Designed miniproteins, single chains, continued (2). Designs and how they scored, part 64

Each design is a single chain, and the fold is of that chain. pLDDT is the mean over its residues in the fold that is shown.

## One batch from the design tools (miniprotein)

Design m6198
Fold by ESMFold2-Fast:
Structure m6198 (fold): chain A 116 residues (1-116)
Amino acid sequence: SEAEEFLRRFLLSPFSVESLEELLRRLERDPELRELLIDYLVERAETLGVSMMYILAHFIAGGKYAKELAKKAKSVEELVDLAIEKRPDLKEVLEKYRDTLLELGRDVLEEAKRKA
C-alpha cells in the first residue's frame, strides 16, 4: 500500500524536521498509516526490550535525547513539551501537530498495555 511504502521510506531515512512534519501531516488524513505506525512502535519497543516512552521519545526527538526525555516525561503531553525544550528546531512542527502527537502517543501506550 502507499502507507506501507511511505512508512518504509521514512524509517530508512535519516531523522529530519522536514521528514517528521511530512509524517505527521500524513497521519492526520491516513488511518492505515496511523495503524501501521502504532503497530511498528509497539513491536519495536518489545523487540528492543525498551520502554514505550523511550520509543516515543526517539520517534519525536531523535536518538540523542531519547533516553533523557523518556526518564523525565510522565505523560505524552510532558514528553512533547520536553522535546520542544531540548529541540527548539522542532517547536513549530510539534506545536502544529500537537493533537496528532498526543492521540498517537496515547494510542501507542494503550496498545502496549493491552499486550503486556
Scores: mean pLDDT 85

Design m6199
Fold by ESMFold2-Fast:
Structure m6199 (fold): chain A 100 residues (1-100)
Amino acid sequence: SLSPGQKLAAVSIELAGMVTEVKILARKQKDEKALKAADEFGKRANQLLLDWIRGKISTQEFIDRLNELVEELKKVLTPEQQEVLDKESKILIDLIRDYG
């Protein structure tokens, strides 16, 4: 079984990767609104990750709240940016579910 520190490291890397992929596309498209929204999403998602690792929220609450943040971010993104977010968020959620 993975330690809390190993779960934190793995999920943190995947979360950072997702934010980075959206920001790469947004930067290429000169979409400053998407860049700012992706940064805000990353900050909020990292706070949820810390709450989950500390046992303040359940795995299901983490997934539910993360999905809410993903849907909020999608409202700001173009369809092309949404495809990247959907792919990356599925990988992240599957990883969180495996560790819960």
Scores: mean pLDDT 89

Design m6200
Fold by ESMFold2-Fast:
Structure m6200 (fold): chain A 78 residues (1-78)
Amino acid sequence: MEPVEKAEELVRRAKTLLDQGKLEEALNYLFEAVKYAEEAIATGDPEAVQRARRILDEVNQLKEELLKKDPSLKEKIE
């Protein structure tokens, strides 16, 4: 599986965990998604880079939602 595809899968899993109230587990999946998205950007493939940037934007939005639900998670994000 390509890094960008792995990142997309991890974001989907994080959304499911967030909906289930498993906020810390969701956050861990988002951190892994960022690593794979950065790896996709490093490949220099224009399509993978574009998809990875969309993933990073979505991860930032989901992290903000997590912080609104549990502000104590800020220490893990920073």
Scores: mean pLDDT 81

Design m6201
Fold by ESMFold2-Fast:
Structure m6201 (fold): chain A 111 residues (1-111)
Amino acid sequence: SSALEQQIVQLLLQAGEAIRARDWEGASQYLHQAARLIAGELWPRIEAGEPVPETEHLGLYIYQAGKAIEARDLETARKYLEKAYELAAKQGLVGVAKALREIIKELDKEL
C-alpha cells in the first residue's frame, strides 16, 4: 500500500484504540483525520455538507461516523462504519476494510 493508505489505516486503528479506551473525543478526531485524507480534494465539499459522487462516499461515511461519536450517538456511528466497511471491501481497500472492522468490533462492546 502507498504511504497515504498506510497513514489512513493507522488513523483508523488509532480510532479503534480510542473507542476501547472510551476516549470518544479522540476517536472522533482520528475518524475526522482519516476521512479528510480519504476525501482528498473533495474534503471541503464533505465538510460543507455538499453532495459528492456515490463512489467517493467512503470519506463521507467515516466523517459521519466521527460526528455521530462526537454526539455520543453510537448506534448511528456503527451504521456509518458498516457502510464504510462494505464500500472499502467492494473497492478492494483490504487494509482500510480490516481497520474499519476492528473499529466496529470495539464499538459493538459499547452497544
Scores: mean pLDDT 88

Design m6202
Fold by ESMFold2-Fast:
Structure m6202 (fold): chain A 72 residues (1-72)
Amino acid sequence: SDEEEIKRLEKKLKNNEPITKEDIEILERWAKEENTEAAKLFLESAKESKTWGEAEKKFLERLKKERLEKAK
C-alpha cells in the first residue's frame, strides 16, 4: 500500500540511507499522481542527491526559493 511505501521511505530518511533506483521510481509515481509543485521539487532534489538527507536539504532550499518567487 502507499502507506507502507511512505513508512519505508520515512525510515530511509531518518537513517540517511542511500537513494536507490526503486526510491526514484516511487517518487516519480507520487509526483505524477499528486501533480503538485512540492512532489515535483522533491523528485528533482532526490535525482540530484546520493542520500535521503541530502535530498531533504535540497528540497527545503527549493521550497524556500519558490516561496520567495510567489511573494514577488
Scores: mean pLDDT 78

Design m6203
Fold by ESMFold2-Fast:
Structure m6203 (fold): chain A 119 residues (1-119)
Amino acid sequence: MSLEEQVRKLLLEVVRQLESEEMREEFPLARTAPNTEVAFPDLPKVVDDWVDLQTIRDAVESGEIRSLEEFRALVDRMFDNLRKYYPADSPEYAAAVRFQARADALIAEAEARLAELTA
């Protein structure tokens, strides 16, 4: 198996783990793009580029994302968007913070596994 194929399979496994963690949260934070114009028409649009777990999965499966660094950047964008969209005192914001902590742990584990594969 090539290094590229090993990285792609590792990234897809992390996506599956993130999807599983998201299902444990009270709110579908990473599956539904928030529509501020419909839900909060008087709020200024705070998110220009929406990224969810489907966007991340598609980018890995298509080969648009080929490294763990690119994967981490896209995951970080997803969480940055969630923290910008939801008020800091909201239960959704608290859920996003918890989900990001779990995502960071899963990515750190994947980084360690990749280091062993390339050692």
Scores: mean pLDDT 72

Design m6204
Fold by ESMFold2-Fast:
Structure m6204 (fold): chain A 69 residues (1-69)
Amino acid sequence: SLVAQFKQRLAQGHLAQLNGDATGAMTAYREAAELAQQVPAADIDTVLAEITPLVEAGDAAGLQRLAEA
């Protein structure tokens, strides 16, 4: 699904940023932004609600799990 791909790319971006990979983060965020144009706003909000706590906690394992799914 486009929602699952959006979540995966956004998680990849945050994980790359946490690991100091600025180029990888930029690429993943760009791909997530393109997917977001095709995803309903309510689904984007749901994905952000799932990912934001992992980013704030620096949960690399949680972000990696979403990035690989």
Scores: mean pLDDT 86

Design m6205
Fold by ESMFold2-Fast:
Structure m6205 (fold): chain A 65 residues (1-65)
Amino acid sequence: GPLYKVTFTKTPGIDLVSGKIYEPGTVITASSVTFHSDGTVQLTQADTGNKILAGNDGVEVTQVA
């Protein structure tokens, strides 16, 4: 499937399974990215399969594969 490079720029990401917080400045690889109309983005982290929630206005996403 596709791979995405995700940079948290303003808002932290939170792992909905582990509770781990990804602070601004962190980069992850995601296998899915979904932007919601409520201003949130939901990511699936490629290495763990865990869902991560962040603010739509605080992330940069680039497809890399």
Scores: mean pLDDT 84

Design m6206
Fold by ESMFold2-Fast:
Structure m6206 (fold): chain A 109 residues (1-109)
Amino acid sequence: DEAVAAARAEAERWRALTAGSAASQAKIDRELEEFEIKQKLSEESKEILREMSIKVAEYLENKDYEKAIKVVEETKEELIKLDPELAEYIEKLAEEYIEKIKKEEEELK
């Protein structure tokens, strides 16, 4: 609740600073909605995400990109089972993690 309230206060501040820009306000509204959705994740889902981040980091240090991606995909399925109403958001988070892993692999060229 306090985190959501703080995000809303920040959004109002940015709206005041960017007064009249419809594009800027749309971006702020989107970021606020995404933050509110993230706060709706169960504590169990948040813990699973923390464990996933640790495992992904370990695989990336060993350059096991395929295993890192597999862990993200398996974690996505577990999170959707725990919080099915947030499935779209969970899939988006998994895609972002996989893109970061692929980018790190490409940057080593």
Scores: mean pLDDT 72

Design m6207
Fold by ESMFold2-Fast:
Structure m6207 (fold): chain A 112 residues (1-112)
Amino acid sequence: PPAPASDVGAITLRVYAPKEAAEEILAKDSLEEAMYAIGRHMALNPEWFLDVDGGIDVIRALDAGEPVTVTIELYDIETKELLGSKVFHGVDRAEWIAAMEAFIAGYLEALK
């Protein structure tokens, strides 16, 4: 189905990474796959960082059963320039929880 005309909440995840890793993450087809890759890379590269914007509106919308828009922005860690972005519309509570669990799984698996 098409994305809703307006999602109630929006969240932006800003990832600072080397260009090659950013290209890998941008190649992922789902929010869950992208979050798994981000988690894995952050565990292996403690100098990377993730910045989160708009979280309160996302939690409120998801708790109300409303879909949200999730944007992943990849920045070059050296130059701080935007390398690319990926937008996921219509993310429901189950998809958001799966994405968060994928991030944690990727992180923990990398620490073996």
Scores: mean pLDDT 78

Design m6208
Fold by ESMFold2-Fast:
Parts: structure tokens; C-alpha cells; sequence
Structure m6208 (fold): chain A 69 residues (1-69)
């Protein structure tokens, strides 16, 4: 359980880095892997990880806006 939580957090962090670098394919792959791991964890932990994923998505969208401007 704890190892899966740590792995999911690491994947979300790596997804954020990939997203900021413009690697959308890697970002989507890492988010998918994090969600698959989160699905094996208790609902409370899934909710926390989902909030982290949404925050990373917002960060990537903000960076995309800057690059277009």
C-alpha cells in the first residue's frame, strides 16, 4: 500500500516535469499509470492523488498558454 502511494506520487511529479517540457505523450502516459496505481488504493487516497493530478494538469495548461502568447 505505502509503496504504491509513493510510486503514484513519483509518477505525478514526473508527469508535471514532462508537461512543463512540452512532452504531452509522456505526460499522458505518466498520468494514466498514476491513476491505475491510485485505483488500487483506498478511496480517500485516490481522492488526494486525483487532486494532485488536476493541479498538475492546470500547471501544464498555464505553461501552454504562455508558449502561445
Amino acid sequence: MEELYEKARRLIHEAGIAGTLGDKEKFEKLVKEAREIASKLPPEVQAELDRRIEQVKKNVESIEKIKKS
Scores: mean pLDDT 79

Design m6209
Fold by ESMFold2-Fast:
Structure m6209 (fold): chain A 88 residues (1-88)
Amino acid sequence: MSVEELVEQIKTLASRGASDLELLQMAAYYLFKEGKISKETLDRIGGAILLLKAAGEFPISQRALAYAAGVSVSTISYLLRKAHELSK
């Protein structure tokens, strides 16, 4: 998937009422494709989302996701902000 196709997918998902978590995960993949985050960081974020979903911890807080992914809360906040920016 190209970066342009990824941005269109994010916009489409947002228009269909996708959750902040789905948009955040797509934003993380976008940043990985842009070379802004490592594959390890991308995999940790994806794994953390799956783990918290499996544990039944809904709604998933930014702090819980940051802790599970081994990243700062500011990193999760940045990803969510980027997701909303890309969905415009």
Scores: mean pLDDT 78

Design m6210
Fold by ESMFold2-Fast:
Structure m6210 (fold): chain A 97 residues (1-97)
Amino acid sequence: SEKEIEKLANEAVEAVLPEAEAAYAAGEDGLEAMRRLYRRALELFAEGLKNTPSIKKEDLERLIEELERERERQAETNPTAAEAGEMMIEALREALE
């Protein structure tokens, strides 16, 4: 279900918010902090997907295809967004294994 995937994504983001606050308070570089926290959120997201057997493999495969198209579209104009998309695709592929 799309709603289950969205819920897991939101839970992963919420889980890293305290670390984001701590990074800003510590004066950490914003881009570096964002990349690190995004990786952590994706790790939690992938774990959530693996632990939720009601999520259909076909729904994850469809989302991967949509993200691949978006990554290709952004590759020339927004390399940072393309990199973020690639990381999310990798997390989704890990959830399918």
Scores: mean pLDDT 80

Design m6211
Fold by ESMFold2-Fast:
Structure m6211 (fold): chain A 65 residues (1-65)
Amino acid sequence: MEHSEETKKFAEAVLAGDLEAAREALLNAKDKEEVKKMGETMIEMLRSLGRDDLAEQVEEILKTL
């Protein structure tokens, strides 16, 4: 799948723990469904890595949609 620049920025910000940048990328994304799907994928990945704290924060950001 092709990802938009904002979706890629969102994913990179989440992995860096930069929640402000992640929220900004989410709000600026033209395709909100693509970013939401990426966020859901990243939440599952983070939980599998034992990073439940970061996964919870990403889930909260997605709720602001």
Scores: mean pLDDT 78

Design m6212
Fold by ESMFold2-Fast:
Structure m6212 (fold): chain A 72 residues (1-72)
Amino acid sequence: MSREELLRELARVYSDVLDRWLNGELSEEEALQRLRERASAILDRAGVPDKEQIVASLEHQLRGIGRDYRER
């Protein structure tokens, strides 16, 4: 998998999960779980080291952004 392809796939997952959470289709916990599962699968397929750290960073970012948007 190319770096561009990896970033595109991760962005797609992140966007999908965030949109579904903001639309009330997912709870915060469900959104974080979906992000973790889908991002981990992509990172495993791409052979990326430090998968756990990347996923944790994405979860932290999603939580912050999602909460900020819901407060508006």
Scores: mean pLDDT 80

Design m6213
Fold by ESMFold2-Fast:
Structure m6213 (fold): chain A 80 residues (1-80)
Amino acid sequence: SMADKELLGLWKQASDLYHEIVEDKSLSVEEAQQKLKELTGLNDQILELVKKHRPEDLEQTQATLDILLAEAQNQLKKLS
């Protein structure tokens, strides 16, 4: 479905941002904070689509996104 393609695209964008935050050792604190803000926005978009099209997956999706955000936050703490 179109929603499944959109979700796949958003997951790819979120994964790419997550890897940039955790793997790019050259990021400033400000750059990492901005990327984390973008990741949070993508997570909100993913959750909105899941609520509309796949509500049974909502709890599992939220748990996965919370793990990614926690790992990105931990990396930001190491930079500060």
Scores: mean pLDDT 85

Design m6214
Fold by ESMFold2-Fast:
Structure m6214 (fold): chain A 85 residues (1-85)
Amino acid sequence: MEAEELLKRAEEAARETEELLAKPEITEEDVERAYELALEALTNGLKYGKIKGIAHPSASEEKVEELARRVREYAEAKRDGRPFG
């Protein structure tokens, strides 16, 4: 089913994003991949929400911006030697 495929892809991408960001030694490549995966997860979540007429928990423009900001903050903190959070 089309909607279920979108949800599955969104959940898989979100899980991979979390796994990358949970690494104790995050590289620039890991952050770049996490950013791409986070955007993919949220885009697929938004499409799922439109098809079902419901809001997926991660399916909003605000969530897209928040995840992108967090990934960027992790990249900047890692580069500058600053703590995360």
Scores: mean pLDDT 65

Design m6215
Fold by ESMFold2-Fast:
Structure m6215 (fold): chain A 83 residues (1-83)
Amino acid sequence: TKEEFLSSMSEKTKKAILNAEESGWSGSDMGNVFAVSLILSAKPDATKEEIEKALPGVREVADRLWDLEISGEEAVKLAKEVL
């Protein structure tokens, strides 16, 4: 569930999601939450601007990972290619 996913996140990931919500996107969009998590896994020091720029490309990767079409390792690799 969304609650289980959010509770399992690191403090760094939670902080990045809150920072993105302050930019006007909805943190309740699970695809965007997952995409931000992938960006931070690929580049832990990613800035707000880098996250926003990469989000559309990484969202497709996040959707594929969520649907179990790809592994977490492959998802991080693909996210690095977008960044």
Scores: mean pLDDT 68

Design m6216
Fold by ESMFold2-Fast:
Structure m6216 (fold): chain A 73 residues (1-73)
Amino acid sequence: ATTALIKASIKAYLLSKGVSAADATIAASVIASLVVNNTFPSKAAVKAALSKVLSAATAAIAASAYDQLKALV
């Protein structure tokens, strides 16, 4: 999948969970940057990266979204 597709999918999911457009965009960009060469890092690694730029609550929601999407592929 392209970086743009990953960003769009994660952003749409987070918006559906009530995350702000700004935070959803940040989370999608961070997760997309971690999914380089189709490598899927652990939920813990994604949460740690997200927690550097987002609140702990938003980082937890975004990491859970990533983990759910990873399980579906």
Scores: mean pLDDT 76

Design m6217
Fold by ESMFold2-Fast:
Structure m6217 (fold): chain A 75 residues (1-75)
Amino acid sequence: DLKKELAEKVLEASKEVFEAAKPSEEERKELEELEKNFETHVKKLSEVKTSKEEIEKAIAEIPEVKEEALKKLEE
């Protein structure tokens, strides 16, 4: 459950940083793809114990917000 909560918090933090940066249409599409992928991952994480590394790997696939998301996750 902690992994699921962490993944959801990272997604929310990414959205906050992304919106604060006033993203372009292309960047918004990338965030939407992240949301879709994270929703699927969050459901699986509730049933499977996964490492912090797996969550970080998923975040790293989002070029525009990956660094900010990682900082939020590590806080």
Scores: mean pLDDT 57

Design m6218
Fold by ESMFold2-Fast:
Structure m6218 (fold): chain A 94 residues (1-94)
Amino acid sequence: SEKEKIKEELEKILKELEEILKEVQRLADTHNDRSTEVRLLIGLLKHEVKEVKELVENLDKYSLEEQKEILKRAKKALETAKKLKEQMKDRINS
């Protein structure tokens, strides 16, 4: 069903966000980067992982149209997370 496809895509996004969080945490630890920017990024990623996880767990409480909007927002969050990770890597390699 269309709802099953949305759930599968959200679960994939959740896994990608969790992997980005792990990589960012590992990079921060390896380089002893305790800057405000990195702490805020880790906080943002932890918050996004928690929110997407809660949405996946409660997805059946939403209409199909609401689920499509949730997926769209989750995709934007993932793209932002990827961009912020790249900016952190660029900063470390500068």
Scores: mean pLDDT 84

Design m6219
Fold by ESMFold2-Fast:
Structure m6219 (fold): chain A 87 residues (1-87)
Amino acid sequence: MKAIEDAIEAGYRAVEELLEKGDREGALQRGEDTLNTLKGLAGIITGEFGDEKKQEEAVEELVEKLTPEIKEKYERIKRVVEELKKE
């Protein structure tokens, strides 16, 4: 659990700093890297190594057990990645 929280905190901080600097490509890359790290950590925690959809569901379940502050940061990273991919 701490690894998930630490990854979200670090990813959120890096994404927001890159957006503040106007580095949209860096923000997208760092956001995607963070989401992939979370999927990998969830796979290790749950034993779901072959199914990306189950890993994504595991991330959502693990994040739901964290504080509202961390959940908001995770949702912010997801929104930034989704929006930058559309541009």
Scores: mean pLDDT 80

Design m6220
Fold by ESMFold2-Fast:
Structure m6220 (fold): chain A 87 residues (1-87)
Amino acid sequence: GAEAARIAAEGFAKDAEDGRDTLPQATVDTLRQSARRLDQMARDGVSLDDASKAFGQAVVDAARAAGLTDLDEEELFKKAEAYARRL
């Protein structure tokens, strides 16, 4: 169950890199690292819902690290959470 959230998160990062989502490359690189952290959380018994929310927050944090201050952080969180949940 919980490992499914990591697979979705990693898939989201790959889709963003392929230009299917309008995310900057710096954000995509950080998302790949965050997907591995999500995998660790899932192995520690975190629920899919909690893991999906953690991924959403990781995407927002990645956008801030990339200097994307004009992005709607709420929208970005929702997209990432929805992607992680769609498994």
Scores: mean pLDDT 63

Design m6221
Fold by ESMFold2-Fast:
Structure m6221 (fold): chain A 61 residues (1-61)
Amino acid sequence: SLEERVAELRERARRELSPEQVAMFDTAIDAFLADPRLSDEEKYRRIEETLESFVAEERRA
């Protein structure tokens, strides 16, 4: 399900990101999940892309 896949991304974020980045990522997830115009596939892809961007930013520090 979308919820299970998103939970996996949240766990990945907790392992790879700082606590501040995790808080920002959680806010972004909640915004995408609340958008009724997005399909479950679009919600997942946007959340995954956001995680990849945050991980890339952490690697640049």
Scores: mean pLDDT 83

Design m6222
Fold by ESMFold2-Fast:
Structure m6222 (fold): chain A 91 residues (1-91)
Amino acid sequence: SRLDELKAELRALFAELGEEALGERIVATADELLKKGISESLIEKFLSALVEVLRLLLTEDPDTLSPEMEEALKRLAEALEEIKEELEKIK
């Protein structure tokens, strides 16, 4: 599935950054959110945005905020806000 592909990519990218344990925690958190009833499409949006941020962190100068990084961070923030709104509807 697309979720399984995104989880595998996240694990690989976090491992490349030396943050394998953080990658596993993010994947576990995504699975917990799915169990709580957050939509699969919204989790895909979140994981996809995070993958983009991590790819840019591996390839770009950390002292320069590129337009690509700014847009990726904006998409990540939007996905997190949508997750928050959906969680508020479930509780």
Scores: mean pLDDT 83

Design m6223
Fold by ESMFold2-Fast:
Structure m6223 (fold): chain A 96 residues (1-96)
Amino acid sequence: ADELMKELLFAEAAGVLYLMQGTIAKKQGNKEEAIEYYKKAIEAYEKAIEAAQKVLEAAAEGKASAKQGAMAERTLKSAKEAKEKLEEELKKLEEE
């Protein structure tokens, strides 16, 4: 359970970091760099989604705390929303 929580938190943090780097690159007019960081952010959020699902499964089996399950549920929702928004932004950048 603790290792899954570490994986979850690391993946979420990586997603946020790459999103910030991509946003900075976009504001500077560096389209190629923005695309690269947004792709890395999407991959990080996909890993966060996978880790969150594993924590929720562990909580359902009594192998993780209710608090850990609640955190995973919030991260699952947040990461899915962030991924969807980034996929739309990436599509716009690639289709211009």
Scores: mean pLDDT 85

Design m6224
Fold by ESMFold2-Fast:
Structure m6224 (fold): chain A 79 residues (1-79)
Amino acid sequence: SKLREEAERLFEQDPEELIEKYGEEARRYIGKENDLDIFRRLKLEMAGVFQEAKKSGKEEEVLKKARELALADIDQIEK
């Protein structure tokens, strides 16, 4: 539940903050899939999705869908 609450907080505050925290890390780990767990991979995918959303101007639509997917996967791995 702690992880889920933190993820929800990031989504509510500002998607740009999520990109700032995970965007740089995503660049470092793209193509280097050595010690990434499922949860970390979800964060990396979210960062990439937000970058593309900013370019296409569909930021709100993509953010809503990405949030639902990320929270569902977090619920699954927290058990």
Scores: mean pLDDT 54

Design m6225
Fold by ESMFold2-Fast:
Order: structure tokens, then sequence, then C-alpha cells
Structure m6225 (fold): chain A 98 residues (1-98)
């Protein structure tokens, strides 16, 4: 989709927080393709060296559309440059996918 291509472009530009915000919206609007979109975004993040963000999104792919609130919180933490907040969100996500 056009929105998916925009997310990939944001990742290439290093605008990871904006990419995750748009990804949260995309998975809410397209629940049937949520896992597919999340996995593809995780792969692109990893290719660009965003290893922690890639691992987060890969884990979030197991929740499908329910990943959206975690993606929104992660985007906020990245915008605020709050690494500790990002790690707390990651731990909450891990508990949900177990």
Amino acid sequence: SKEFEEILELIKEGKVAEALEKLAELVKENPEKAEEYLKKVAEELRKKGYDFEAEFVELASKLGKEAAPYLEEAAEAIKEKDYSKFLLIYEELKKKVE
C-alpha cells in the first residue's frame, strides 16, 4: 500500500519514531495484514542497523493489530530519546507474547 511504502521511506531516512507511529495506524486499519506489515518493517529496520527497534517490531508482529498501542508508546519513547522507557515497553510486550 502507499502508506506502507511511506513507512519504509521514513525508515530509510532514519525517522524511526514517525515510521512506528504510521505503522501503528496501518495495523489498526488493516488487521488482516498486520502481522505481514510488522514482519516486513522489522526486516527493513534490521537492514538499516536499527537492531533494537527491529527486535521490538518482530516481537510485536505476534500480536497483529493488538501491537498498535505498543508501537505508539515505543514511538513516543524514541521521540523523547528515553531509552529506559523504550526498554520498559519492550518488557511489557515480551510478557504479552509469552
Scores: mean pLDDT 88

Design m6226
Fold by ESMFold2-Fast:
Structure m6226 (fold): chain A 78 residues (1-78)
Amino acid sequence: SVEEIARELYLTVNHLKVRRSLLDETIRAYLEGDREAFSLAFMKLYFEALANSPGVEEVTFSYILERVEELSRELAAL
């Protein structure tokens, strides 16, 4: 549901300690198929998460990529 996805977005930004606007930008670029925009936004997201959560084992490149892809698929299914 819309409410469940809103909650998942909220939990994701709080867990990764990233700006909601940057997560939204990354998801939008993914859904639009803009590979260059996605790459730039994702790298900003990854570096921000890494800077704000150093040493957290769950905050890996693959974890963040998979989470963005999951959220993007859930939003597309609405």
Scores: mean pLDDT 80

Design m6227
Fold by ESMFold2-Fast:
Structure m6227 (fold): chain A 86 residues (1-86)
Amino acid sequence: MSPLEQLIEEFYEKVKPLLSPEAKKILEEGMERIKSETDPEEKMRIFTETAQRIIELMLKEDPERALEIAKLADETEQKMAALLAA
């Protein structure tokens, strides 16, 4: 597993218990898209798109959890960007 894929998997495990069933389905679909992609930059793009959709949904359902998910997504994106810049 690449360091990039490891960061995404760590995000998945942290965020999974915070998600509604609908948001969890969006995350799982996004994870499958990321696993099928070979380009690291495209993996990051899919991750960002997936995280944004989850945050938008969760903001309507549970604003407190949405903010926590947004912080975790931002931290993960910063770490991913650092790996791609190396």
Scores: mean pLDDT 83

Design m6228
Fold by ESMFold2-Fast:
Structure m6228 (fold): chain A 94 residues (1-94)
Amino acid sequence: MMEALKEVLELVLAFQGYRLLEIKKITLTKEKVIFEVVARSLFSGRDEEFELTVTLKISEVISMLELLRLGHEVAGDEESAKKYREAIEFLKKI
């Protein structure tokens, strides 16, 4: 579960031009996942670290996990696909 959430977070940060360095805190609610993280700019010529708060809706996290699951199933990676399915079922039960 934590590994699957980290992979979703890494994708979100990468789309924003950041690389995840550290997860300081994760707060899980019925509607939202809140990540407090340390990240680095992918485009920075300096080793600058930023403390960021990333808030995602549970529905958005589930949608991203479904896309990751599908991609790994198509690639024949059943272990990763199973990990994403288990994370989806966990989030649906909150």
Scores: mean pLDDT 82

Design m6229
Fold by ESMFold2-Fast:
Structure m6229 (fold): chain A 94 residues (1-94)
Amino acid sequence: MTVAEAEAFIAANLQEALEEARRLQADPEARADASAAAERLAALAEELAKVSSRPELWRELAARARAAAESGDLVALVEVRAELSLLLVKEHEE
């Protein structure tokens, strides 16, 4: 999969995920699940920063994921997840 193909795939799925996140934002259970997922993403981003040629980008994503976890922000979680996936693909192409 090329970076361009990954970007197109992420963009197509991002719109659907953002619509679902906005719909679920009022649900306390969905927010709790999102907070747990965001904490796991923050931990993953910090581990990837240790082996990355661009550790600052991974640390920025980790900080944003932690902020989403603290607020239960499903939209922010979806955006961080998409950016993390794209950055991972880009590092494999370089």
Scores: mean pLDDT 79

Design m6230
Fold by ESMFold2-Fast:
Structure m6230 (fold): chain A 86 residues (1-86)
Amino acid sequence: MKVVEEAIKKMEELARAESQEEVDRLTGEILKLIGELKTPEEYEKVADAAQRAADEAEKRGNWLAAISATLITGIAGFEKFRLEEK
């Protein structure tokens, strides 16, 4: 689905972001896309991509992007959990 693919692409961009302004912009765009997701499977794919982005950002020493990606991982994982419950 296009929304999931776009969110994953933006997560990869977030891992490579070089400025606070770019991290803030990408984080906002990703959170907006997460609000459009409808199924636990979609949230899982985005959470997996966010975790990979956090790991990549940490490897690059990009602590700001790593923190943002880790937060997104938590949000997507929580929304998946919420949808899997009654």
Scores: mean pLDDT 82

